# Ledger of designs, part 60: designed miniproteins, single chains, continued (4)

Each design is a single chain, and the fold is of that chain. pLDDT is the mean over its residues in the fold that is shown.

## One batch from the design tools (miniprotein)

Design m14058
Fold by ESMFold2-Fast:
Formats: C-alpha cells, sequence, structure tokens
Structure m14058 (fold): chain A 60 residues (1-60)
C-alpha cells in the first residue's frame, strides 16, 4: 500500500526534522519519487499521510 509506505517515510522524516511536518512531507515525497513512484501518486500518498498526521488526536 503506497499510503502505508508514505506514512512510514513521513514518520522517519519527522524523527529527523522534529517540529517541521512540511519539510518532513517534502522529504517523504522526494524519497517516493526517487524510488520510481509517479509524482501524482506520490503527492496523493504523502498528502493522505500528512492529513492522517494532522487529523489523528492520539493513538490509544
Amino acid sequence: DLVEKAKALLDKALSKTPGNPGLAASLALEELIKQGVDRVEATQAVGQALSDYYLKPVRL
């Protein structure tokens, strides 16, 4: 699942860039494109991962 891969990359980028989810999202997007994912699909997957990050209150 591309969205799950984007979430993993976003979480990894967030651990390296704490407090900067925009930069983390850009790093995750670049990594997906580098791995051969289509730009539109990569953008949608990272966008969904970032939306889930902002919209989740707390994982119980």
Scores: mean pLDDT 76

Design m14059
Fold by ESMFold2-Fast:
Structure m14059 (fold): chain A 81 residues (1-81)
Amino acid sequence: SMMEELEALLKRLYHTALTGSLAELRAEADRLLAFARTASPELRRQALEWLEKFYQQMKDKLSPEKAALLEELIARLREIT
């Protein structure tokens, strides 16, 4: 299902935000955005809500560059939702 695909993409993004490089995080962000563009408005809202929650919980543990990348991702998701 598209919900299971969304959950898998978000889990990869979260793991990469905490353990991966900035380049890897950008690649995962691009995958999530590509998915979101093909998803229903309801799935886009769900992705945005879960991503915003993760960002608020984890932003102090992220590098400034990773935090900025996630802020940009959130802004771009909000624009298409």
Scores: mean pLDDT 87

Design m14060
Fold by ESMFold2-Fast:
Structure m14060 (fold): chain A 88 residues (1-88)
Amino acid sequence: GLARAQEFIQKVKDLSEAYLQKARTTKLSEQEVQDMIATLESLREEPFRISAETGVGLLPPSKIKAFNDYIDNTIAELKKIYEEQKKE
């Protein structure tokens, strides 16, 4: 239901912060960055799908947009950090 979808969004935010912390504190390989990005991309539709499973309460469009924007921003930051690491 909606509560499970919201909990999942929080877990993805926690994962995103862990990825960004790793990127800021360690030198990443190309494979590690691609795996992080692929993982985040795979999670885009999951909160909506989870909320739909119970038939009671769907994620509002504003929450879906905010979640997708968060993933987009995290991926952009990961790419930026990795490109900066490649120059050094």
Scores: mean pLDDT 80

Design m14061
Fold by ESMFold2-Fast:
Structure m14061 (fold): chain A 84 residues (1-84)
Amino acid sequence: SFLEKAREAFEAGDYEKALEYVEEAGLYAILTLDEEKIEEVLKLLEKIEEEAPKEISEKAKKLKEKIEEMWKNVQETIERANAL
């Protein structure tokens, strides 16, 4: 839902709205442990970083790093719990 809205906003050149929707999609993907959805979110953030004006591009880069860090922390936590 949010990921499709983010793609539609990106296709329309509305990078600010695309960034808003992709952030929401990324947070839900992490919450639901949907690795495939997280990969799609990261790919869209990469496209926004490449195509958007500098200010939005910098926000997309930071959001990508934040989502990657959150996902890594979740995976490491699950691995540690399973080792107990």
Scores: mean pLDDT 84

Design m14062
Fold by ESMFold2-Fast:
Structure m14062 (fold): chain A 111 residues (1-111)
Amino acid sequence: GSEYTQKGFEAYARGDIDSAIEYFKQALKELPDDDPARLLVYQILIELLIEQKKYKEAIELLDEVYNLGLTLGNLTLVELARLGFKRIAEDPNIPEELKKEAEERLKELGV
């Protein structure tokens, strides 16, 4: 696995969420596209972006996860992206404009 994945979890354990996000983003740059470790990094990074109210970045990351899932034939990544868009679309704490963007993505995915 990437050294940055470990640093990301260490930052998260300390409550340094901004550093955790940056380390996990760096881990995704270093990990091969087909590395199974990407799933865990995607899962935690999506959660941290939503927690930090970085909803636009979360939507952009979910779009990347979906496109990678299609490219690799990885249905787990496709489902992760679908569930992430659904979570944003249904969350009452997220701004309406961003919820509509997630709803449009779900409609494009045929769900």
Scores: mean pLDDT 86

Design m14063
Fold by ESMFold2-Fast:
Structure m14063 (fold): chain A 71 residues (1-71)
Amino acid sequence: DQRKQQLIQQFRTVTNQLSDPQTAQDAVGQFTRGINSRDTITDSTYQQIQNVINNMGPNSIRQMAIRYRRD
């Protein structure tokens, strides 16, 4: 799904807020798992997720990395 790849790329860009590349990659891994577990991203869901990504701060991204490491 093209929209899944676009959301993953947008999230990857937001992880540039972090100075630690390993934590950024772990957070992207967690986000990718979540996105790929969904069947299809509707236009409304795409806009909702995009809005969440654009409002994420470093602490939210670090929490995603922690979840990825515990899986």
Scores: mean pLDDT 80

Design m14064
Fold by ESMFold2-Fast:
Structure m14064 (fold): chain A 64 residues (1-64)
Amino acid sequence: STAFTRLSAEARQMLETAELPDAEKATLRQELEQAEAAGDADAVRRIIDRIAIHDLKQAVEKVT
């Protein structure tokens, strides 16, 4: 679906811009590829949430 394609594109963009260690990015990329292959929108959303939570933690660390 167009919604799923958009969600996957958002997840990929977030992963590319995330301030994550290379090893964690590799793991998340693999998980995203599996979720995309399965058409599992809930799995893609969970990956987005994990990236967003990490980015928020990094932002807090920079200001504290």
Scores: mean pLDDT 80

Design m14065
Fold by ESMFold2-Fast:
Structure m14065 (fold): chain A 61 residues (1-61)
Amino acid sequence: SWQAEADQAEADADTLRKKSEELDRMVKEGKAPPEALVRSANLYAASGILRAAADFLREMA
């Protein structure tokens, strides 16, 4: 169902956002190189796209 697909996309979005926040924290703490901020930004963007897709699917359910 579209609801199950939306729930999965939202869960995946949350996972990517947490990984992005974790990388940001590691860079701030000096545990990761500054170049990791590019990866963090890409994960955050991907999370936003999946969240938008989940919202769209939820409205269609």
Scores: mean pLDDT 85

Design m14066
Fold by ESMFold2-Fast:
Structure m14066 (fold): chain A 83 residues (1-83)
Amino acid sequence: SLYLKKAIRLMKKALELVEQGKFDEAIKYLEQALDYLRKAPKTPEVEEAIRLIEQALNLLKQGKVDEAIRLMKEAIDLVEKAL
C-alpha cells in the first residue's frame, strides 16, 4: 500500500527527530504518519500501529521519550509486516 509506505517513511523520520531532541517536529511527522495509517486498509497490524502511535504522541507530549521510542519502533515493525 502506498499509504503504508508513506507512513513508514514518516514514522522513521519522526524517530530520527526524537533521537535528536526535536520533539515538536517529531510530533508533526507522527501526526502525518497517523493520517496515512488511517487512510490505509484496516488490518489488525495497522489498527495496532494506530494505537501505538497515538500512545507515543501522548508520551512525547509528557516527556516520556524512552517509552515513546519503544512504541514507535513497535509500530514501524507492525506496518512493515503489513506490506
Scores: mean pLDDT 90

Design m14067
Fold by ESMFold2-Fast:
Order: sequence, then C-alpha cells, then structure tokens
Structure m14067 (fold): chain A 91 residues (1-91)
Amino acid sequence: EFASTGDEDLDALVKGFIEKYKEKPSLELVEEFIKLLETFDEETKKKIIDVLVENIKKLDEKTKKTLIEHLKKVLKENPSEIAKELLEKLS
C-alpha cells in the first residue's frame, strides 16, 4: 500500500519517481528528483521526504539497496541536506 502525503499532486510526484526508479534505476533520476525537491518550501519537503522514506522501505531488497547506494554517491559528489536526511532515515 502506497504511503500518502494527503496531497494528490505530491503523491503523483512520489509515485512517479518510485515507478520510474523501479523500472530503470539510475543515479541521474535520483539527482533530478533531489534537485526538484530543493525547489519546495521546508514544510512540503519534510512531508515529501517522510512519505518517500516510507515508500522506499516498501521496495524489494535489491531496488532499496541500489537506491541507498545512489543516495550515497549523490551525497559524496554534491552534499545535499535532502540526500543526507533520506539516507539517515533509511539507515
């Protein structure tokens, strides 16, 4: 069952990311999504991050491990508070 933000547009954004990532995992997709999240206000970011973490935890082990590895690479190459928070909450 998909964890919801309570906002249809934000839910569509999170679902779109998860579905695209499941079909074709890529570092670029993670980077683009984090960049998009940086455009939101702090309250909206927190809601998206919490819902994203909950939905990531529901992914199969292989996809989840790959996503965590991509988040670590993003954090190493260009430090992002969003990538750091996601990684900390998934650890």
Scores: mean pLDDT 80

Design m14068
Fold by ESMFold2-Fast:
Structure m14068 (fold): chain A 91 residues (1-91)
Amino acid sequence: MKEIEELVKKVLEKNKDKSEEEREFLAFLTEAVGLAERAFRESSPEIREELEERLRELEKEFESVRDDPEAQRELAERVRELSLEALRRER
């Protein structure tokens, strides 16, 4: 969870001064974070471990695309997709 919170803070900080389309990104990011938090809490230890590993990879990518808001949006999309996948595997 702390890793997701850190990713959100970095993305939000970079996008504070952005336009209306970037505010749409903030709404999307809020949804992605909510899904990730739920996935992290509801997943089995095995699925949670896999999710944490993938989130760590996204954090490393964030550092490389820190100057690219569009790429940061793609990272948020991947967080959402990973979270939905984890929730589907919660069987």
Scores: mean pLDDT 68

Design m14069
Fold by ESMFold2-Fast:
Structure m14069 (fold): chain A 69 residues (1-69)
Amino acid sequence: VELLRKSAETLEEMAEKSLTLAEQLRAEGERNPETRDKLMAEADKYEHGAQLSRDLAERLRAQAEKAAA
């Protein structure tokens, strides 16, 4: 149970970091118009990865709750 909760916590931290990187990439795209489209595409990938990590974290938490009963 503890392992599932810690794994979920780690995934949420990774998701938050990915979202922060996505925001930084979008801001950098504003400074570098020639690479804007590429940086925006990279940001989209990080946002998608963050969604997957959050979904997995939610599932792991649900499993931990069931195991506690």
Scores: mean pLDDT 81

Design m14070
Fold by ESMFold2-Fast:
Structure m14070 (fold): chain A 57 residues (1-57)
Amino acid sequence: AMSGEEVLARGRAGANAGDAGGAAEAVAHWQSIKRGLDGAETERLARAAAEQARARE
């Protein structure tokens, strides 16, 4: 599983490039940390959010 720092770095890079999925992934990661979820569940939710954001396009 990716570390939280790696997920956030990828999300910020995506946001700078106009990648809605990457930006959504970073947001979902922070929300999961605030809820006290473990790293694996945080990563899963972040990926789901990224897929959902891209599906809107």
Scores: mean pLDDT 64

Design m14071
Fold by ESMFold2-Fast:
Structure m14071 (fold): chain A 94 residues (1-94)
Amino acid sequence: MAELMAEVLEIIADELLKKHPDDEELREEVAAWRKNLEKNIAKMKEHEKKNKFTEEQKKEFIELLREQAEQLAEKYGWKETAEKIKELVEKWEK
């Protein structure tokens, strides 16, 4: 779960930087966000070791990621980003 979340968020970060390559402030904000994300992922991994996610919770998380991918495609036109997220989710479920 935590690793899938990290991959999805890296795809979003890469797309933001790709669309705004000359924005130094955005690059610094994304770098700070990645650092904070690593902290949160470490906490999530620690939680997973003590309390395994139920199959129902895993399904809810996967559904949420799919919904977020659709929202990125519809609201921002990030169709390629949405497709990559969906592919990662499907590969992870296999």
Scores: mean pLDDT 70

Design m14072
Fold by ESMFold2-Fast:
Parts: structure tokens; sequence; C-alpha cells
Structure m14072 (fold): chain A 90 residues (1-90)
């Protein structure tokens, strides 16, 4: 009956979901930039590998919410700090 209305609602829902994904990805990129800045003293390859792992987990997260994002960031930060301390020990 209201095919054009249904199509417009589906398009709006799709655009809202795409906007949400784009927002989450942009936040992830910002977090990555901050991590690179905080750990610029580590070898670039180490940071790049950890960032690649973070990005893969971030995108594949079942529920990408603010709490999950902060937990993932904290885990990555702790891992980079641990790697840094191990490098200092050798």
Amino acid sequence: EEFQKLLEELKKLSEERQAERNRIMAEGDRDVARLRELFSHLPPAVVDNTVAWFRSRYLSARYADEERRQELLENVRKELEKIGKLAESD
C-alpha cells in the first residue's frame, strides 16, 4: 500500500545504522590516534600490531557500546604498558 513510505523508512533505518557504524569507527580511529600518541616511545611495529588487533576486535564486537569501547581501550593500553615494561627489563 504505502510502498514509498516503507522504502523511505527502510532507507532512513539503513542511514541511521550506517551513521552509527561511522560514528563508532570514527571513535575507534580517534582512540587509535590517542594510543599512538601515548605510546610513541614504543617501536612503531609493536604499536601497529596492537592497533590492528584493536581495530579487528572493535569492528567485530557483538555490542559496540561506550562501556565495551572503554574496556577494549583499557586492555590495549595495559598490554602496551606491559610490553614497554618487558622491553625495559631486557
Scores: mean pLDDT 70

Design m14073
Fold by ESMFold2-Fast:
Structure m14073 (fold): chain A 86 residues (1-86)
Amino acid sequence: MLEEEVKKKLEEIQELLKKAMEAAAAGDYKTALELAKEARRKFEEAKPLIREYLLSQGYPEEEVEAALAAGEAQFDALIAELEAKA
């Protein structure tokens, strides 16, 4: 089911981000950066499924694209911050 696939992908991304934040808290910015980049790659892979899921729930295409763009921008901002510290 599309919802189950999206949930699984989002859980994988959240777990990577959790590990990245834990590494950053420990001062290991290089590991945090690697984990954040992996989460970013998984987000890009999941974007088509997330788009399909949100559209299936009745969200307008414009709102879905704005949400995906915001998510991408948040990942890019996190990676830039970690790169500055690594």
Scores: mean pLDDT 85

Design m14074
Fold by ESMFold2-Fast:
Structure m14074 (fold): chain A 84 residues (1-84)
Amino acid sequence: MIEVKPEDTLEEVRDKLAEELAKVPGISPEEARRLAEQMAEAAYRWGETIAELDEKFGGMSREEAFAAVVNALLTLLKRSGLLE
């Protein structure tokens, strides 16, 4: 299962997400790329907010919070069947 790391660039995160999503049956490579871009953008915005507001992320960099949000989104997508 793919995971993103704090040292990954935004482009590397997007590419990792697109590669993983493209492996899901029923998702085209173009759809995977679009979903990956949307997830990376949303995760980046939420990562900044979470790093500033949640004491559980106290001591985490914005990059660490971003990686955590992306990994959480990947887990939710696989558990909820939203990518059927």
Scores: mean pLDDT 68

Design m14075
Fold by ESMFold2-Fast:
Structure m14075 (fold): chain A 88 residues (1-88)
Amino acid sequence: SAAQKKKLEEARAFIEATLEPAKRYIEENLSEEELREAIAAIERALATLEQALAEAAKKGEAAVEMVRLLAEALRELKRHLEELLEKL
């Protein structure tokens, strides 16, 4: 529905607004060990979200799209952290 589309768009905008400052903070403040720990934490969170997809499917398309948006944001953050590790 249009209302669900709007809610997903709001969630995406919120994620984008949060993710960029977080990336900058991480670049400036985290050590190699802390980056590795953060990557492991994101991998655990992604596994949890994959399990959550089955429950989201019971609630409908909008719930599935929300879980996918969160998973996509976490994969992007993980990729960025892995690239930072290669520079250390």
Scores: mean pLDDT 78

Design m14076
Fold by ESMFold2-Fast:
Structure m14076 (fold): chain A 96 residues (1-96)
Amino acid sequence: MQEEQDKEVENEVSEIIKEAEKYEKEKKYEEAAKKYKEAAEILRKFAEEGYKEAEVGALMAEYKARVLEAKAKGDEKELEEIFKEFEKLSKEKAAA
């Protein structure tokens, strides 16, 4: 990617995440989740183009979106499941 495009996208993703954090503080979890999904989609595209750092960012944004969607629905069981899944992934990477 061109350096100018990289800077533009970093600013865009950062801006979306800030909006998501603002919605989260307002307890607008559905809107916050939507913003994190948008950030994850942008980061996924960069990961596919070889930016390995974007892959971690996408995974984190996707995780956050799932947590917020579960909170919006009041689904405590789904929240517990998401947490266990993330913990398992973290342990597998630490063991490797």
Scores: mean pLDDT 76

Design m14077
Fold by ESMFold2-Fast:
Structure m14077 (fold): chain A 78 residues (1-78)
Amino acid sequence: EAEKRKEAAERLEEEKRKAREILESTPDITEGAIKAALEGVSFHAIEEAMRELGYSDEEINEALLKASEELKKRLLEE
């Protein structure tokens, strides 16, 4: 119970750290979100990482919507 919740929290923190590194190394927030998602990071972890980096809720929502569209295009065009 508590152990499983700790494991889930540690996984989320690891995913957030990975997303943050990708976002910081990528000049475009949308491209950073796409890269993080392709690396297996959840959209929830990407969203939290963006908030920690100081992006507004509006910017986060727009970037995640665009990233979702581009991911669908890249997956469907192949």
Scores: mean pLDDT 77

Design m14078
Fold by ESMFold2-Fast:
Structure m14078 (fold): chain A 91 residues (1-91)
Amino acid sequence: MVTLEQRQARWRAMLDDLAARFADNPELQALLDRLRENIDQGVVPLSDLFELAELVYRELQDLAALEALLRSYDVPEADIAAILARIRARS
């Protein structure tokens, strides 16, 4: 099972990759900076993960691509399911 510390390390790697992929998106960059501060404080709020996924989906416009990206970062299946359900409810 993935520990909280392992999840935090993977989230940090995810934030770095997303910052490189979407370097010219200032809204996404601002959210990534806030998430880094929260991780450094030992906090990883689910609400920020939802906001991050919504901004990434806005760039991708593809739920399957978003799901694959989240899986590549080892985001827990329950969190992926919650994120996809939220995005589907908005579309």
Scores: mean pLDDT 76

Design m14079
Fold by ESMFold2-Fast:
Structure m14079 (fold): chain A 81 residues (1-81)
Amino acid sequence: SAAEHLRKAAEAVKKGDVEAAIKHLEEALKEAEKAGVSQSVIDAIRLAIDYLKANPNPSPEEREELAKALEELAELLEKEE
């Protein structure tokens, strides 16, 4: 699911594995688009991918903030009926 891939991306971000994080985010994006989730969620995933591609060595603080945002986004998707 998109939520599962977002959680895996958050774990990769926390570990500083930017390449793995981007791969999980790209899989989350594909699953979200197939599921027809809201455009705001799709845009949030795309922004996270673009951010990591532009910032391949984020600080520990930036990693924690991004990981938290991805975990919150995964929780929102899991609550959609």
Scores: mean pLDDT 84

Design m14080
Fold by ESMFold2-Fast:
Structure m14080 (fold): chain A 90 residues (1-90)
Amino acid sequence: SAETVEALKEVEDMIKYFEKLKEEVEKNASKYTEEELKYEKDLANKFRENAIKYLDRLAEEGLISEEEAKKYKKKIEELTEKIIDILEKG
């Protein structure tokens, strides 16, 4: 349906956002203060939690499959872990 197509596009845009955030952190983390590093880690974790909740809701509503939700949750977790790892290493 149109709603499932739109939901998938929103999920893809969300993944793209995490990928862009990773690229920005890769370029800039070495320039961040300790306070900025902590802020960015907290922000990444909040975005991850919100994204996971959103994916679970879409699957519950039948807008995406459980398999798609699992796939995208794994992608978000992997991207967030990479972001945090970069921030911890500076």
Scores: mean pLDDT 86

Design m14081
Fold by ESMFold2-Fast:
Formats: structure tokens, C-alpha cells, sequence
Structure m14081 (fold): chain A 89 residues (1-89)
């Protein structure tokens, strides 16, 4: 649970430090982690859905000509969050 809280903090901090477009995707990652934390019986489904939605968000950022650095940072936070959720099962 502490590791999941840390991933939420990491995603929120990324949202604070990036553009609104990248920040919205980072907040989506935070919501997915929060869902896994609050509903551990559904954690895998929250991880899967979060990964799908965040991946689409990153693709949209790149398509719109957003920052590649911000896109990569969001992908890294998403990948770590998915790993931490699955390791907590």
C-alpha cells in the first residue's frame, strides 16, 4: 500500500511539473493506481485499463506535437505504476 501511495505521489508530481496535456495523462495514471489501492480485488483490471488509457493519451500527445520529453516521462511513470500494482498482488 505504501508503494502504491508513492506511485500516486510520483504521478501527481509529474502532473504538477508538465504541460496540462501531459499532466492530464499523469493524473489518469494516479487515478488507476488509486483504484488498485482502494479495490485490490480489481487491481489487475485497473492496471490494464490505466495502461491502455495512458498509452492512448501519450499517442495523442505525440500526434498533437507535444513535448517528446514529457511523453517519455509519462510512459515511464505509467510503466512503473503498472509494475508496482502487479508486484503488490
Amino acid sequence: SEKLLEEIRRAVELARSTSPGAGRVALLVAMGVAGALLFPEKAEEYARRMEEEARRGVEELRRAGGSEEEAERVEEVMRRAVEVIRESL
Scores: mean pLDDT 88

Design m14082
Fold by ESMFold2-Fast:
Structure m14082 (fold): chain A 55 residues (1-55)
Amino acid sequence: SPVEKLKKQMEDKLKEATEKINSNPDLTDQEKKDGINTVKKYLEQQYKEQVEKLK
């Protein structure tokens, strides 16, 4: 379904962003955690908005 495709795209983007953030040696553990949480919130909001457009 279109919803499942959007969910997979969100999960793939979150995984890629998490790997990039965790691979950055210039970031502290706290900055990595905060960065990942920020990306997750952004992607969850984008997912909700795109799902609403499919109604």
Scores: mean pLDDT 83

Design m14083
Fold by ESMFold2-Fast:
Structure m14083 (fold): chain A 98 residues (1-98)
Amino acid sequence: MTKEQLREEARAEIEAARELIEEARRLIEEAERSTGEEARRLLHEAVITATAAAILASAARFLAEQAGDEELVEEAERLQEEVRELLERIDRLDKELE
């Protein structure tokens, strides 16, 4: 694989991860407006979505590192941090539903 192909693949994974991060945020916000079983269901969907985003962000970082593209590495690392913050927010909300 050429460095250009690695960069193109990394960018595609970054864009896919961003879409999943936005979907996870939407699910979390909807869960915050819901109660009981529906809130728990939405948080469960948010965990699955955020986990998928984490996998894509990790793949993007690996591809960017192989391409030697520091800017793409930094972008992928920011997405990994955003996913971590979303998962922490989900955990807090789930505990509040007890």
Scores: mean pLDDT 88

Design m14084
Fold by ESMFold2-Fast:
Structure m14084 (fold): chain A 57 residues (1-57)
Amino acid sequence: DELEETIKKGEASVQRLLEEGKATEEQAKEVIEAIRSGKDAKEAEDNGVRALIDLGV
């Protein structure tokens, strides 16, 4: 499932930002929730990117 793969990849990227100290736990949670709210792979990716920009990560 392309959506599941996109969510998995997005969550992995957010975890890396957490490990690198580039995002807080709260910011990471918000980005992951944004990714998971997507109804398809494109929306999940767009939601994640928008959340990162809006949070200044």
Scores: mean pLDDT 82

Design m14085
Fold by ESMFold2-Fast:
Structure m14085 (fold): chain A 86 residues (1-86)
Amino acid sequence: SMRKKMEEAIEEHAKKLNVSKSTVRKIVFSPLSDIEPTEENINMLVDFFLEYPDVFGNYLETLKTMAKTGVTNELIRKILEKLEEL
């Protein structure tokens, strides 16, 4: 399932960033509208998507869908902007 793949990727990513699993989990599993659009949070999500391609495609489509439904916030815009710059 997607959530199981996300949990496994969260553990790996937390280890790479030397942060707690809880920190990454809060960001990845929270509604995007509820995540503070800090550079730290944006960079964590962008790096997560780039590091874990099995999750990347599904989340990129989710971000685009959120934007299309009018639930566009600064976090979503900046994530999409950084991903487009690659």
Scores: mean pLDDT 67

Design m14086
Fold by ESMFold2-Fast:
Structure m14086 (fold): chain A 92 residues (1-92)
Amino acid sequence: LTEEQERDIWEALVLIAISLLKQDVERNDVEGVKEAVDIIIRTIEEARKMNPEIAKYAADLAIKQLEELRKTASPEIKKVIDEGIKRLKEIA
């Protein structure tokens, strides 16, 4: 795979997880949000093993999406998102 194809694949995986997270936020499903955040973090950790620069790009994308979702989330979900953002910043 080219680096551009690899980046596109990891971006797609993160965006799929974000789409699931958006649904869970809309349903106020705290456990679903926790699971989706964990999937995003694990996906980025796996990307980092393959290519650290692609992992940083994916992490930055995920952080931006999480910060946007945080604005309209319930207090319980905001806490989960804040913990997720902190973890993503540590592994990026």
Scores: mean pLDDT 84

Design m14087
Fold by ESMFold2-Fast:
Parts: sequence; structure tokens; C-alpha cells
Structure m14087 (fold): chain A 93 residues (1-93)
Amino acid sequence: MTEEVKRLLELAVELAEKAAKSKDPIEAEALLALARMSIYLALSVKADPELLRETAERLREIAKESKDEKVKKEIEEMAKELEEAARRLEEEE
């Protein structure tokens, strides 16, 4: 795993956490868009499936803290995408 991929996944988690805690729906949407972009950039590089799963678990914890159903759903979808990506990588021997 490259340090760049790890940094992008950490950034996605930080942005998702800020979105979950935001009281401004416009700010939350912008933060979620940036988090999703960071995830897509990380997934464009062959990543460690274990790191992807760890990131997905962290995102699910953040989603539970959100009082906004739309924000919660978006973060949960990001977590699912990471988990599915990790599974696909493990299926390639």
C-alpha cells in the first residue's frame, strides 16, 4: 500500500465525520462529495483490501453518529463500496 492511498482514505474518513456533525446541509453535501472523490482516487490505485475494510468500518461508525438520514445513507454507501472493492481484490489470486 502506498502512503498516498492511506492518506486519501484517512481524508475521506475525516470529511465524512465532519459531514455527519455538520448542521449545514450544503456544507454536509460538499464534505460528502470530497470524501467520495478521495475514495474513488484511492480505489483507482490497487489498494490493500484490509485497509479498505478498516476504512469501511470507520465510515459505518461515523454514519451511526449522523442525525441526517441523507448524510447517513451516503456514508453507508461509501462504506459498502469500499467493502465490495476489498472483496473483489481478495478474489483475484
Scores: mean pLDDT 81

Design m14088
Fold by ESMFold2-Fast:
Structure m14088 (fold): chain A 94 residues (1-94)
Amino acid sequence: SAAEQAKLEAERREQIERIRRLTREAEEVTREDLARVKQGSDVKESYERSLETFRRLARAMAEGGKLDPEVAREAARAAALADLVAAEAEAKAK
């Protein structure tokens, strides 16, 4: 029905906005962590946060891909940044 379609469309928009908000927040924190790790500071804490951020964004990317491919790509870019923090932190620990 038209009412059911309207409800599903509203729920889809709410889910997209939630994923985009989480992606923006995660990207900001991850960029700060990347800067710290490159300077050799907060390496362990940045590494642990990057792993958790990567897991959250991987879930958001899977959910977003069902809603909007652009939303999934935004989450994937943020997840790639979190993966870079993890790689830089591992390099600094060696």
Scores: mean pLDDT 77

Design m14089
Fold by ESMFold2-Fast:
Structure m14089 (fold): chain A 83 residues (1-83)
Amino acid sequence: MPADPKVEAILAELRKAAAEKGADYAGVGPLPVSNKGLGLLFKVNAAGELELVGLFADAPLNAEEQAAVEAAIAEARAAWAKE
């Protein structure tokens, strides 16, 4: 059981959004650059590509943190496209 209630709050929001939007995949973890909690929801679109359908953070993201999120999304899409 993680000691961080922020991660648990993000997981609860991810579960709601996954049920509501029909998301296929979820990623949760702290940002490497700030330890802020982050949750990402993805859906496989009609073209077979990963589409971001939900983004949840426990605090507002600065420019460096947003760049780290964009890099993580790009890496997830690139890894998916290679399959």
Scores: mean pLDDT 69

Design m14090
Fold by ESMFold2-Fast:
Structure m14090 (fold): chain A 84 residues (1-84)
Amino acid sequence: PIEEQLNEIYTGLKDSTPVAKLQALVKLVELMKTHPEEALIFIKENKDLILSTLEELEKNDNEYIREEARKIKNKILDFLNKNE
């Protein structure tokens, strides 16, 4: 169910571990493709949390986490621009 997936994403974004945050963002990007309307509403409602999480991950000491966060940020911003 979409509501369960969105709750998992929200929990992951608020997790203290970078890996959990990154996994939540990866799942969000998947939902942007499969459930774009629900993903758009979720992103708009949680924009500050999502952007602050991405900024935090882009400064992570792990290069893989930084690169993935940059890619995800670009995908989310492009998605928002396309739907506004």
Scores: mean pLDDT 88

Design m14091
Fold by ESMFold2-Fast:
Structure m14091 (fold): chain A 78 residues (1-78)
Amino acid sequence: AAALGREVVAALDDPEKAAALDAEAQARLRELAEAGRLDAVAEALAATAEAAVEAGLMSEEEGAALVAKYRAKAAEAA
């Protein structure tokens, strides 16, 4: 989870790498969700959103909305 957030932040120096990492991160989160690891997926997404807000990639409001949206989906699936 935290490692995924760090990977996103580390790629921010290169916009092309950042875009590619976002796609890879989404694919990995989907794989975890398909494996029934929804709690782990929610935590990974929350960590990624927090890292993106800290790096200035998105606003605190956008990050909070993303975390809330995913936690709601995880709770519904449980």
Scores: mean pLDDT 61

Design m14092
Fold by ESMFold2-Fast:
Structure m14092 (fold): chain A 100 residues (1-100)
Amino acid sequence: MPAHEQMLEALLKSPHAEPFLELPQDPEFLALNPDPLSLQIIRDDIESGKITTVEELYDKVQHMVGLVFAYNPEGSELEKKAAALLELAEELYEEIKKKG
């Protein structure tokens, strides 16, 4: 399995991933973001060849989490789960890059 696909699979299996698997059904979030991201959209981008590297995948996860932080109250459960998912993504990115 390519490294970027392996990283996505690890993220999808995380207990922090569930709220971000599909687009949030939050009207406020959707109104403020015309191009929202979810892990499913990121997966589709990998399958279509838009994302081919671990670096590109990490950038997309950072962007998705950044949108969650921008559109959700500080200290919300969704913000906390997004922070945990980003921490996992950073750890996986560093480990995969280190393995060469």
Scores: mean pLDDT 77

